Designed miniproteins, single chains, continued (4). Designs and how they scored, part 31

Each design is a single chain, and the fold is of that chain. pLDDT is the mean over its residues in the fold that is shown.

## One batch from the design tools (miniprotein)

Design m13050
Fold by ESMFold2-Fast:
Structure m13050 (fold): chain A 93 residues (1-93)
Amino acid sequence: SSLLQQARRLLDRARQLLQQGRYRDAGRLALRAGRLSLEAARQGDSLGAIPVALESLRIAQQALRLDPDNEDARDAIRTSREALRVAQEVLRQ
């Protein structure tokens, strides 16, 4: 999926930003990746979406822990959890 390829590139950059202490930027990229994983899950690419959503969730949780006012990280957590729920529903077909 082109969506998941884009999301993986965003997550690679988000990990670099976390290492650099750029927590707001990392949260923003995690949110974008989470949204792409949600869209991929809705399109039926559940097996591909799950690992991307989990990585987005992990990065967002770390960014929020280090910057508690990070609204993009909070939204990324919510969006990534929704992607996991949608993927689970598709797999239960």
Scores: mean pLDDT 90

Design m13051
Fold by ESMFold2-Fast:
Structure m13051 (fold): chain A 89 residues (1-89)
Amino acid sequence: PAQLYRDSSQAALDAAIKEYGLSEEQLKAAVEKAKELLDKNPLTPENLSRIAEEVAKETGIPVAAASLVVLGVVNERQAELQEETQRLL
């Protein structure tokens, strides 16, 4: 269900803020960079790991926080696909 992906996305982004102390500006920059890199690369485990490392390097946040941001963006996109599919059912 779409709601589970949205809840997972929100939980991942909230964890990045709470556990790693990301500011609103840092979170926004990391989300924007993650979206950019995900648009240019296939969704594979290897690419997700590399994208998280690149987001961390480009935005100056810890790689663990960048991994949570990437997870959040991926889950948001999955929710959108599920919502579109559910509308047809």
Scores: mean pLDDT 80

Design m13052
Fold by ESMFold2-Fast:
Structure m13052 (fold): chain A 84 residues (1-84)
Amino acid sequence: SLLEELIKKGKELFESLPEEKQQALKLAILYALKYPETANEDILKGAKNLGVSRTTVIGALEDLYEEGLISEEEFNSALEFLLS
């Protein structure tokens, strides 16, 4: 599906980042998710500050979900926002 292809592309883009940027983006997402009411906006601000695309953020979300660091609900909520 288009969604599966976007997630795959996002993961490729995320994995192409320097390790320090990968960790910075993951930490920004994890910190944002502590405050659900502002999490999606804060994730986008973090992405903009790091100079990464929404598709790259989708890759970071997939990585965090695969590691068990975020829930399926958190993953799906953020994904829907990034696709809007």
Scores: mean pLDDT 87

Design m13053
Fold by ESMFold2-Fast:
Structure m13053 (fold): chain A 106 residues (1-106)
Amino acid sequence: ALSPAERRALVRAALARALEAAEAVADTLPPERRAAVLSRVAAVMGQVAAAAQAGVDAGLSLEEIRAAVEAIFDAALAAETDPETVAALRAAQAALRAHFDAAIAA
């Protein structure tokens, strides 16, 4: 099992990969659309980061933390009507999921 410090490092890495994936999608857009999409992504990623940090602090497993952040992405995607923002959020969710799945499998 990972130490609390190792879990915090893993969560930070997963969040960084998620933001990187969302930024890659946003970088394909015109500058004004990029700014709007990244603003919405930042709001959702703030909620994801807060939930993941709270989960680590509470001693939750990586599987429980992953489930909590997935629920936030699912709720955000259900509410989002902008297709470019949906694409960026899906990219962030996929990258975060892949990082957690690799860590859980190890």
Scores: mean pLDDT 87

Design m13054
Fold by ESMFold2-Fast:
Formats: C-alpha cells, structure tokens, sequence
Structure m13054 (fold): chain A 81 residues (1-81)
C-alpha cells in the first residue's frame, strides 16, 4: 500500500471516530496518519486548519471542543517530529 493510500485510510478512520465522538481514537488515527505521511510541522498545521474548517461546517455544535483537541494534537505531533 502506498503512503498516500495508507494516509487516506487512517485519515478516513480518524474522521469516522470524530463524527462518533470517539476523540481518543480520532487523535490516535490522526497521529498515525501524520507519521505515515512523514508530514512536516508546516503540513501538520495546514492539516489541522483544514480539520477546524471541516468541524465548523459539519459539526458546529462541537467546534470549540474539537478545536481545543486539535490544538493539543498539533502541539504533541510537532513536538515528536
């Protein structure tokens, strides 16, 4: 499986967990996706910005909670790079 295919699979699983409110699984899948794609800190920030936009559009009632989670995951992932 290509890195792109593996990223898309993990990212799809992250989005499914996010929609179901399984935030621990969402964070775990997102970290695995970033690691698999070998993303730079700049690319991680862009991905997080895109996810914040996705949440604002599809689950605005949870936006504040998920934004706080995304900020924490961004900081942890970038610190591990």
Amino acid sequence: MSKEEQFLKLFSQALAALREGRYDEFAAYLRQAVETAEMSPEEVRALVEGLKAYVAQHMPERAAEVEALLDAVEAEVIASL
Scores: mean pLDDT 80

Design m13055
Fold by ESMFold2-Fast:
Structure m13055 (fold): chain A 95 residues (1-95)
Amino acid sequence: SMIEQAKEHLEKAIEKLEEAIEAARRGDLEAAREHADEAAKHILEAEPAVDPIKATSALMLILAAKTSLDLGDVEAAVQDLEAAKEIAKEQLEEL
């Protein structure tokens, strides 16, 4: 079902956001960007079954985090990735 597919995509998005946070904390900014991009793809795939405002907010936080990673601001990047992860978790619980 569409709901089952959205759940799978949100679970994968959460996993990828956790991987991005861990990579950023280790100073592996390339891996952090790659994992953040994969998380964004999974959020987009879940979008038809979730709150579109919440999905957009999570995507905007991921884009802001990627900008912070490009500037070497790991603390700002992790903060935005954690915020995106919380939105994804809340949407998963509402499905």
Scores: mean pLDDT 89

Design m13056
Fold by ESMFold2-Fast:
Structure m13056 (fold): chain A 56 residues (1-56)
Amino acid sequence: MEEIRRIAEAAARMGAALGLTLEQVEQLVRREFRDESPEDQELAVEIARERYRELT
């Protein structure tokens, strides 16, 4: 859980800083967690989405 949150939040911060769209950040997170369970992939995307919205 905590590791997923850390990575997802880092991806959102990086994406926002680079000017990526929310959709692009979601795609990056799905790629990063592609070998994880579908539940963990969706959790990571949800965390990244929330963090991206807070930053932008």
Scores: mean pLDDT 81

Design m13057
Fold by ESMFold2-Fast:
Structure m13057 (fold): chain A 84 residues (1-84)
Amino acid sequence: EEKYKMKPELLALFKSVGATSDEYTIGEILYYLYKYALDNGLFDPEDGTIVNLSDTELGKILGVDEIDVLDEEGIRELLLKNVA
C-alpha cells in the first residue's frame, strides 16, 4: 500500500490526535482526519456524514469548507492533493 508524507501543517494538526509516523497510507490519513473531526466537534449535528470545516484550521489547510464522508473518491482526491 502506497505511503505519503503529509503537508507539515496537516501533520502538525494530526499530531494532536496521535499521528507520530513519517509516512502514511491514505487510509491512515483518513483515520486521523476523522479522529480530529470527532475530537474537535466538526461533524454536522444534523447530518453525521458531513464534516464542517468552514472557519477551521483544517479547512484552510485542505482548501475546502466541508467533507462528505460518503464521497470516498472525492475524499481520496482531496487527501492526495495534500501529500507528497
Scores: mean pLDDT 81

Design m13058
Fold by ESMFold2-Fast:
Structure m13058 (fold): chain A 69 residues (1-69)
Amino acid sequence: GTLSRVIKVKDGMDLDKAKAEIKEATKDIPGVGVTIDKENNSIIIRAPRRENLDKAVEIAEKVIKELEK
């Protein structure tokens, strides 16, 4: 099955912008999916393998941190 991780972000973050930038930053990682949950102020990263998920999450956290500046 597909693996997933939920990343909670700060209230007021532009989730649509964060999703777009994370998708671009992870485009070279096969099978990565990025969705947003606006009701819970979170970003959901999905991948078929743990290695791909871990890499995608690391990149996503870096993107989110840059957007918080």
Scores: mean pLDDT 83

Design m13059
Fold by ESMFold2-Fast:
Structure m13059 (fold): chain A 93 residues (1-93)
Amino acid sequence: SLREEFLKLMEELIKLLEKVDPAAAENYRLLLEAFKKTKDEKEQLAIIRRVVDDLQTLIDYYKKNNADPELIKKLEELRARLEELLEEFEKKL
């Protein structure tokens, strides 16, 4: 399901960031918990949009600060997959 794919991508994102940026990892963990807690499809969609937008800001920050290119590549891949998932959620509302 789209929900299960989102949960999987969020867990992957959090694990990737836990050791390199604990504050960013905690931000995404809180967003994931908010997503799990809400039963409102519009609120769920808003959280997914926030994750996609926030992740772009984080990637831009890492590029500016010469972070690990492999980390940036993995984050860009995850963002692209989350953006595709966001589009699929929007089509079903």
Scores: mean pLDDT 87

Design m13060
Fold by ESMFold2-Fast:
Structure m13060 (fold): chain A 58 residues (1-58)
Amino acid sequence: SMMKKAEEAVKEMLRDPSKAPEAAEVAREAQSQDFGGGGYFLSMYRFAEELAKELEKK
């Protein structure tokens, strides 16, 4: 499912912050196909993207 694909993308991003753009693309696709009018995945990925930027500062 797109949800599982999005979860895997987040896990990859947490292992390698350079994958954040790829994770964001998967999240946008998942929102479009699986969540219709909901911003749930977009909000979750925005949070994850900010977290990845903070991790890079270490």
Scores: mean pLDDT 62

Design m13061
Fold by ESMFold2-Fast:
Structure m13061 (fold): chain A 70 residues (1-70)
Amino acid sequence: STQSDIDYLKQQTTTDVQNSSSQGPDVATQNQQYWLDLAQQYQNQGNTGLTSTYYAGYQQTQQVQNDLLS
């Protein structure tokens, strides 16, 4: 279901945020692009729930990069 997919993706976002924090800004940049690209793909499909979840992953990994570069 869409809800179980959203829950799974939230867990994956947490993992990617942790990996970005530990492995540095290059990994944070790669994770940002991964989440943003998928958000755009699901937006084109009209799936607002998955789009917002992927976009949240993008924003969280972008915040990690900003924190690491500060």
Scores: mean pLDDT 84

Design m13062
Fold by ESMFold2-Fast:
Structure m13062 (fold): chain A 55 residues (1-55)
Amino acid sequence: SSSLLDSLLSSLLSEKLSLMDDAISFGNSYQDEMDKSRSDSKLKSELESLLSSLS
């Protein structure tokens, strides 16, 4: 039943890889989110400054 065992192992490995991918994705996503957050803060500050000057 080599093929059956291979299928079971593939299933378990896939599940483990999914969890690891989630952790890696979170790390990468966190960096991107931090960069975006800094960009958004700068844009918000510039917009507030512009609106203030138009008042």
Scores: mean pLDDT 70

Design m13063
Fold by ESMFold2-Fast:
Structure m13063 (fold): chain A 58 residues (1-58)
Amino acid sequence: SAATRAAFLAKLKALLPKLEAALAEMEARRDELSLSGQIALELRRIGVELDKELLAAA
């Protein structure tokens, strides 16, 4: 529903800066991560980028 979509986008908009801050902190510690951890970090970054595109398109 439109109400569900609006609620999701509002939560995403509020959460995104916190996710970006957490991602930046983990990126700063990238050399401390295992190979699996580095792959997981890359996937999280892609997810954040897609979320940003979703918000920009909304």
Scores: mean pLDDT 80

Design m13064
Fold by ESMFold2-Fast:
Structure m13064 (fold): chain A 86 residues (1-86)
Amino acid sequence: SQSLVDEALRLVEEAIRLAQEGNNEEAIKLIDKAEELLLKAHPDDLDVQIAIGMSHLAIGVYSAVGKTGEGVIKGAQILRDYLETL
């Protein structure tokens, strides 16, 4: 459903804004919601699962070196870039 993809894109763009403001907790909640919508739109798509996995990896790697905000922004950008291809 394109409407679910459009809503997911809106949520990841808002997550980037929140993370830039230092609100990582709310940004992560919006990323989680965007992932739910993306999986609902494309439940059997391995590329969707890869994009979500890459987002999580970016957040994890950056957080491990004390750069959680940068990691959240990077993770949201990975999802945004993928959503823009749909």
Scores: mean pLDDT 88

Design m13065
Fold by ESMFold2-Fast:
Structure m13065 (fold): chain A 65 residues (1-65)
Amino acid sequence: MKKVIIVYAETMEKAEEAAKLLKKRYPDAEVIPTTLSREEALKLAEELREKGARVVVLDAEELLK
């Protein structure tokens, strides 16, 4: 089963910083940094889950504080 973590933030720089931390902690997961809104990120997660992926959506701000 494909493991995916979607990290959303207001800026791509912040999303990529959080993604780097997550990639180090979860090396077997595909980490997708994005500037999508929370609602858009959740929609993307649902589409990926329908295709058989296990998806987690995280706010970069909650990870970097």
Scores: mean pLDDT 82

Design m13066
Fold by ESMFold2-Fast:
Structure m13066 (fold): chain A 80 residues (1-80)
Amino acid sequence: EEEEKKRKEEIDLTNRQVALALRAIGLSLEAERLGYPELAKRFDEVAKEAAHATSKEQVDAVERRIGELEAELRRLKAQE
């Protein structure tokens, strides 16, 4: 049924959006704990973008940005 299909797509997108927002928040807290407040602020900004992402394209873009910032955090951690 059309409603069932649309609801499933909306739930899947919302679940991805929430998961990405929570991941960005967690990474922001980790960056702050490690002494990288500038990176923490970038993660906070991406978390806000995730909260407002309503399309697959927007969610995919947020996921990519989180991945890039997470890679930067890992690089900084490796230098310790």
Scores: mean pLDDT 81

Design m13067
Fold by ESMFold2-Fast:
Structure m13067 (fold): chain A 86 residues (1-86)
Amino acid sequence: FRLPEIDYSKYSPVEAGILQALIETASKLKHPGLAYMYAGLLFDEKVYGLDMSKTPLYKLVSEGLPEEEQKALEDTFEKARKEASK
């Protein structure tokens, strides 16, 4: 339930910007641990092209995290991606 510290130097500036926005949003939600995991799955799907629906973790997180919080992370990802890519 403690969010891990992210070493942003391991990521590109675009990736670091997206991760920072996702971590900030996840920390403000009611379920920060599940939100952090969902944010990671979104990042892997959108950046690396992984199919989230094929992971056991996706099922657990999607069932445990409220739809409102999932949408908040999706909206944060899209906004951060647009901002980081400018």
Scores: mean pLDDT 75

Design m13068
Fold by ESMFold2-Fast:
Structure m13068 (fold): chain A 111 residues (1-111)
Amino acid sequence: ASVAVSDVSTSAASVAAGGSVTVTATVTNTSDEPVTVQVVAQLLDAAGRPVAGAASEPVTVAAGASKTVSVTVAIPADTAPGTYTVRVTAFSDGGVTTSALSAPVTVTAAA
């Protein structure tokens, strides 16, 4: 793959439904050319179904370089309490996609 995603972290390990979490990931360009990527963060339930998500602005990553990208994901107030995982997917302008998962995130009842 021309792009790799790593070091996916969240601003909190626990968040109330109706709140938000900031997802941070490192995007590495493994090619010898600059690449423009858009990063999408999705909150996945135990079945792997996305319940929330957000996209970054497009980011240009120089050949062989890495950039840290942050995306704020709003959690719908009707989200069921439970353990979730964030999947970060990088979409390149060349059509190549790659993804990485965060550590588990606990969603608590709406405040």
Scores: mean pLDDT 80

Design m13069
Fold by ESMFold2-Fast:
Structure m13069 (fold): chain A 92 residues (1-92)
Amino acid sequence: SAVEEAREGARAAERGGRAAAEAKTAAGRAGGAIAAIGGAAAAGLAARRGGSEEAKELAREGGERAQRAAAKGGPFGEKAGKAALELAEALA
Protein backbone atom coordinates (compact mmCIF):
# COMPACT_ATOMS: atom_id res chain seq x y z
CA SER A 1 0.00 0.00 0.00
CA ALA A 2 1.04 3.64 -0.40
CA VAL A 3 1.01 4.02 3.41
CA GLU A 4 3.39 1.04 3.84
CA GLU A 5 5.71 2.31 1.07
CA ALA A 6 5.71 5.85 2.54
CA ARG A 7 6.48 4.44 6.02
CA GLU A 8 9.37 2.34 4.64
CA GLY A 9 10.78 5.35 2.74
CA ALA A 10 10.43 7.51 5.87
CA ARG A 11 12.37 4.94 7.96
CA ALA A 12 15.11 4.77 5.30
CA ALA A 13 15.32 8.59 5.23
CA GLU A 14 15.72 8.80 9.04
CA ARG A 15 18.40 6.05 9.07
CA GLY A 16 20.22 7.87 6.26
CA GLY A 17 20.04 11.13 8.21
CA ARG A 18 21.60 9.46 11.26
CA ALA A 19 24.40 8.01 9.09
CA ALA A 20 25.03 11.45 7.50
CA ALA A 21 25.54 12.82 11.04
CA GLU A 22 27.30 9.90 12.77
CA ALA A 23 29.34 7.89 10.22
CA LYS A 24 33.07 7.95 10.99
CA THR A 25 34.20 8.29 7.34
CA ALA A 26 33.45 10.88 4.64
CA ALA A 27 32.17 8.04 2.40
CA GLY A 28 29.85 6.83 5.20
CA ARG A 29 28.44 10.35 5.70
CA ALA A 30 27.95 10.76 1.93
CA GLY A 31 26.20 7.37 1.78
CA GLY A 32 23.95 8.50 4.64
CA ALA A 33 23.04 11.69 2.77
CA ILE A 34 22.21 9.71 -0.40
CA ALA A 35 20.08 7.27 1.66
CA ALA A 36 18.24 10.14 3.42
CA ILE A 37 17.42 11.85 0.11
CA GLY A 38 16.50 8.56 -1.60
CA GLY A 39 14.28 7.44 1.29
CA ALA A 40 12.53 10.82 1.34
CA ALA A 41 11.99 10.65 -2.44
CA ALA A 42 10.61 7.10 -2.16
CA ALA A 43 8.21 8.18 0.61
CA GLY A 44 7.04 11.24 -1.34
CA LEU A 45 6.55 9.29 -4.58
CA ALA A 46 4.59 6.55 -2.75
CA ALA A 47 2.35 9.24 -1.21
CA ARG A 48 1.79 10.88 -4.62
CA ARG A 49 0.94 7.54 -6.31
CA GLY A 50 -1.42 6.51 -3.49
CA GLY A 51 -3.09 9.92 -3.17
CA SER A 52 -3.78 9.36 0.56
CA GLU A 53 -3.41 12.10 3.18
CA GLU A 54 -1.99 9.52 5.64
CA ALA A 55 0.81 8.59 3.21
CA LYS A 56 1.55 12.29 2.54
CA GLU A 57 1.79 12.98 6.27
CA LEU A 58 4.14 9.98 6.75
CA ALA A 59 6.39 11.26 3.94
CA ARG A 60 6.54 14.76 5.47
CA GLU A 61 7.22 13.36 8.98
CA GLY A 62 9.96 11.13 7.49
CA GLY A 63 11.62 14.16 5.89
CA GLU A 64 11.40 16.07 9.19
CA ARG A 65 12.94 13.17 11.15
CA ALA A 66 15.72 12.83 8.55
CA GLN A 67 16.43 16.58 8.84
CA ARG A 68 16.59 16.43 12.67
CA ALA A 69 18.91 13.39 12.61
CA ALA A 70 21.20 14.82 9.90
CA ALA A 71 21.43 18.28 11.56
CA LYS A 72 23.69 16.75 14.25
CA GLY A 73 26.35 16.34 11.50
CA GLY A 74 27.03 20.08 11.19
CA PRO A 75 26.78 22.03 7.90
CA PHE A 76 27.02 18.91 5.70
CA GLY A 77 24.26 17.15 7.67
CA GLU A 78 22.12 20.31 7.73
CA LYS A 79 22.24 20.56 3.90
CA ALA A 80 21.53 16.83 3.42
CA GLY A 81 18.59 16.92 5.86
CA LYS A 82 17.12 20.05 4.28
CA ALA A 83 17.35 18.44 0.82
CA ALA A 84 15.56 15.30 2.11
CA LEU A 85 12.69 17.28 3.69
CA GLU A 86 12.28 19.56 0.65
CA LEU A 87 12.17 16.55 -1.69
CA ALA A 88 9.60 14.69 0.45
CA GLU A 89 7.38 17.82 0.50
CA ALA A 90 7.84 18.51 -3.24
CA LEU A 91 7.00 14.91 -4.26
CA ALA A 92 4.09 14.27 -1.85
Scores: mean pLDDT 87

Design m13070
Fold by ESMFold2-Fast:
Structure m13070 (fold): chain A 87 residues (1-87)
Amino acid sequence: NMSNTQKALNETQQAIGELSGAWTALALVGTDEQAQAAADALDQVLQQRQQALNGSDAGTLLQQTTEQARRNYQWARDQVDAAKRAR
């Protein structure tokens, strides 16, 4: 179902966008190691999205990609908030 796949893709793209924003913020206020970890997590999620769209089970793989991106976003956001409060 193209509609369900498109919805899953939109949710994945939103989660990736949020993670990208958190990585940018963490690069400004976090450590080099934290920024690199967030960059690596973003790159992996981008690769997973491409693999999901080329796969036979795009819906399930996109849901897994969205879940991973949201977990990575929450981690990065928590690190940003902690760094900002320490200043």
Scores: mean pLDDT 81

Design m13071
Fold by ESMFold2-Fast:
Structure m13071 (fold): chain A 86 residues (1-86)
Amino acid sequence: GALEELREAKRRAEELGDSLTARAVEIALEAVERLDRGEPGGIFDLEIAAGLLGIARGVSKVIGDEESAKVAEEALRAVEEKLREA
């Protein structure tokens, strides 16, 4: 599920020292938990997280950090899937 995929992405981003991806995933995790509780704001926070993950992926690709780019891409897919379900 999205929470499991996002928790794994956060761990991998932290191991790689990618603070932008790690923070974006943290925002996504909090947003998914809010959506699961029926609380407002989760959709907007997921959209913010998706934008940040897109930037993180782009930056990592430009500097040649393929591992960080892959983590950001996998997290972005999980966020986009959750947004389509919402």
Scores: mean pLDDT 84

Design m13072
Fold by ESMFold2-Fast:
Structure m13072 (fold): chain A 61 residues (1-61)
Amino acid sequence: ALSRAARLALDLLRHYAARGVPLEVLRQGAETLLSALRAEGEPEDQLAAVEREMRAILAEA
């Protein structure tokens, strides 16, 4: 299961993808969110799960 912070980051990325934000901007947003989660001390298994979900979101955009 994902942490609340990880779920909020993914929900934010999904929201902007649904609004038609360009793919290159979404990629930068995903990298920024992942970096923020890492800086907050999210464990590596959670970061790997978030990165996998972010890749899926970007593939749908």
Scores: mean pLDDT 83

Design m13073
Fold by ESMFold2-Fast:
Structure m13073 (fold): chain A 74 residues (1-74)
Amino acid sequence: GSKLTEEERELARLAEEALKEGNSKLIELAEELAREEWEDRIVTHPDEERTEVLAVTAEALRMIGALLQKELEE
């Protein structure tokens, strides 16, 4: 299954707490931060390890994005 790094897991937790508090703005910021990490990691890891880093980062971004979408569409 997909796996999150500690930083990405913390971003997901932050987004989850923001959702519980009803702070969609904080969830949006967490998603943006995860996206920036995703771009930086691709540049930093130009080898095939990049595929694994990309998958983990994409999973974290997807989770945060799903929380944001749930908040907006509810």
Scores: mean pLDDT 55

Design m13074
Fold by ESMFold2-Fast:
Structure m13074 (fold): chain A 64 residues (1-64)
Amino acid sequence: SAAEIEKRREMYKKILEELVPKFEAIVQEYMEKYHMDAFDARSRATRELQPELEEKLAEIEKEL
């Protein structure tokens, strides 16, 4: 339904609002503490957060 689509959109937005700061924090840590360049730090952060993102997305599908 249209209501489910809107609800899903809002839940996705909240996940992104939560994960983007985590992503930025991980990137900053790898750049500052481990002296990684931005590309490598971002790639690592993406890999680390992918399971959490997939888990949160799967939970949305179970709730709807």
Scores: mean pLDDT 84

Design m13075
Fold by ESMFold2-Fast:
Structure m13075 (fold): chain A 103 residues (1-103)
Amino acid sequence: DKEKKIAEILMKKLGLSPEEAKELAKALVELGISVEDVEKAVELYNKRIFARSDEEYEEIEKEIEEAEEGVQKAYKLISLALERIMEGLSPKEAAEKAKKEIE
């Protein structure tokens, strides 16, 4: 149930495919990350993507650094996994490699 809720958030808020959302949700749950941590991390990720200046970007980075540990881990996993998917890795490989860097 927790994994399914996280996958739905990732699909709705980040536009991920079902397979991408499934693999990222699995990694997030295995790290003990809460649904609330994922919701906040996705909010921060979207703010960063829509940042219009270096100053706005730095403010968002500071908000991430000051966030609870679970939010920071969720944000880092989402960011690393999506970067690797864009580089041509499968969703499963991208999520597993991102998880290893968080552990």
Scores: mean pLDDT 85

Design m13076
Fold by ESMFold2-Fast:
Structure m13076 (fold): chain A 63 residues (1-63)
Amino acid sequence: MIPQEERDRLIAEGRAALASPALSDEERAVLGMAIRDLENPDPNNPEAERRSVDFIRELLARL
């Protein structure tokens, strides 16, 4: 689990990335889902948060 401050930062940077024309429609959809998962973490699926964090970080590194 990441700190709340880092989570808030990733959500903000991910939302900014949604406006990027470099993203495909599929990438934009997955990014939107990852942001939602970070905003509303599922306590029954902690691996979803980790996957969302990893996806956002990898995507931001490519932009």
Scores: mean pLDDT 80

Design m13077
Fold by ESMFold2-Fast:
Structure m13077 (fold): chain A 87 residues (1-87)
Amino acid sequence: MRAEEAARLAGERAAEGEGGEGASKKAGEGELEARRLAGPGRDGFAASTAGGVAAVSAASGRVAGDEEAQKMAELGRKGAEELGRGL
């Protein structure tokens, strides 16, 4: 269920906090954002797929990609909402 998924993500954040490593923390946040884009319903999969791919590519390809990944995730989420509304 969604509650179990949220608990798992909270556990991953707690583990990252315990490590206190900047690089690991940033990498984890990028992965969580990619999963967030994939997590929402399939109503907006077209927008979430494009946004997710762009976010992951930005995060993995660039040293400071975490900020770009967050912006792309936000755009993907908005697009998914609009598509789901139209469909």
Scores: mean pLDDT 51

Design m13078
Fold by ESMFold2-Fast:
Structure m13078 (fold): chain A 71 residues (1-71)
Amino acid sequence: DLTPEQIQAIKDAVADKARELGASDEQIAELLAAFEVSGGAMMVKARELGFSAEQIREIADAALDTYFELS
């Protein structure tokens, strides 16, 4: 039930947090593609890209906080 604009806001929050954590534009693109499949797929992709458990939690928190602000 999220609008395309709300989904884009969540993607932007994920991308911004991943960039803060040192991700490249290519890694961010892979992470966002996985997010479009599911939150679980995004977590798996983040681990494959070498993010730590703490960094994955920060990315998840950024997505979730943005989602609740829009809901």
Scores: mean pLDDT 82

Design m13079
Fold by ESMFold2-Fast:
Structure m13079 (fold): chain A 86 residues (1-86)
Amino acid sequence: SEEQALATVEELLRQAEEALRQGNFELARSLAYSAFFTILTFLPPEKAEEAIEEARRRLLEAGLPEEDVEEAVREARELYEKLLKS
């Protein structure tokens, strides 16, 4: 459900913010990717774009480099598109 997806995204973003506080950029990037992929998979398209922008903002504020955020979004979109074609 949308509610369960949003709860999962919130948990993943909290874990990413904690990873960034600990200096674990690899884990933070992986969690960011998982959050973006969850958004794309389970939210309606209009709400997905808003949720991606909010998640992007939070990750940037938490200290994830802009390049890493953009790579995570790109990789999540690529996986989502591949799954739609399979």
Scores: mean pLDDT 87

Design m13080
Fold by ESMFold2-Fast:
Structure m13080 (fold): chain A 111 residues (1-111)
Amino acid sequence: SKIIELLKKLIETLQRLIDALQARDYPAVRELVAELRKLINELKEYLKKVTDPEIQERLQDVIAGLETLVAEVERYLAEHPDDEAARQDLIASLQTLIDYVEELLKELESK
């Protein structure tokens, strides 16, 4: 399933972003943000083909959360990359999004 593959790739990319933020590997963070922007576009294209209203709504929530989080990471890099509290908040938000995507993935795999 194309959506299952996209969501698995999304979880992997989000986990890599957490690892890069923890390592303060800002070149890797910038590259992973670019990968997330590509995944957002792929998810938006897939959303156009979704006919199940429940899946459509949950996928819209994932896309909105991703767009917000990508913007937050870019602001963090631009304004305060040495802010420990901001970095920890981003890592926590990324983990929350991973958990939400994993729940959606489990529901899709059971259908």
Scores: mean pLDDT 88

Design m13081
Fold by ESMFold2-Fast:
Structure m13081 (fold): chain A 81 residues (1-81)
Amino acid sequence: MSPEEIIERALKAVETLIKTAKSEEELAEQVRILAEILVQEIKDPKVVLEVLDAMLELLRKNNKKKGAEVIEEVRKRVLER
């Protein structure tokens, strides 16, 4: 799967979570689970960072502060490796 396809699928998943989550706390937890799966499944740390950056931008655009903070924490852990 191309990096572009991974980004597109991740963004569609986040858009669905934004629409279906009952609270910002629920959204943050679901986004954390998705981000952890992506970190485990994507072998290239550059690709994982691009996906996380795209998710972060979408969450910020939708004013989802707690979800954005979760992605920032996951991104920081990837960079510390």
Scores: mean pLDDT 83

Design m13082
Fold by ESMFold2-Fast:
Structure m13082 (fold): chain A 64 residues (1-64)
Amino acid sequence: EVTVVAEGARGTVTLVGSEKGGTASGTGLTADEAAQAQAAAENLAKDPSKAEDIGRILSLMLSA
């Protein structure tokens, strides 16, 4: 299990990647951004090495 927490000016998002797949939960996201976060969580479940890149992108998104 891999967990990524991203925080920005508009809110926070938590991604969990596990053998059961990825889940995303958070605040401050638009519907489109929430869908992107869910897709990122599923990618994280398949490739945990992406955690740093995913966290950076989400923090930038939440700060925009």
Scores: mean pLDDT 79

Design m13083
Fold by ESMFold2-Fast:
Structure m13083 (fold): chain A 95 residues (1-95)
Amino acid sequence: STVDQMVAGMNRVVAGLQGMLANAPADLQAALQAVVDAMRQMVADARQGRVSASQMRAGVRRVVGRLRRVLARAPAAFQPALATIVATMDAMVAM
């Protein structure tokens, strides 16, 4: 289902962001952790049947907007990985 595909996409995004956290500067760590927490909450709400696919898509749109702002101010070394995650999230919104 679309919900299952979005949950799988969210879990991939969380894994990618967690991989970056270990080496990220403190300011970037805080911003990335906020995105991880928001994505985990959406997955939890989806597992409880509390959100529809359209509500999940709206939530991902809000989170990708935040991540684009993080990307714009991120150190150059982190920009390619963050851009890949943004592209993954845009693909989820397009489902």
Scores: mean pLDDT 83

Design m13084
Fold by ESMFold2-Fast:
Structure m13084 (fold): chain A 74 residues (1-74)
Amino acid sequence: SKEFEEARKLIEEMEEIVREARKRGASKENILAAEISLGMAKISLGVGKVTGDGKFALEMVKKQLEKVKEAAEA
């Protein structure tokens, strides 16, 4: 579905944000926080796929993306 495709793209964006944060020497605490949020996004996509709820998956992934951005920029 469109929602699952968008959620997957946002997860790829989160993976890139975490990778770049590590590359520029962000703190271990900030990297861990970003990785936890990325993990939660992946779990939410999995739950959405199992339940067929693409809207839930996309909404939860969007929330985790904001947390990844905040953690990576801190």
Scores: mean pLDDT 88

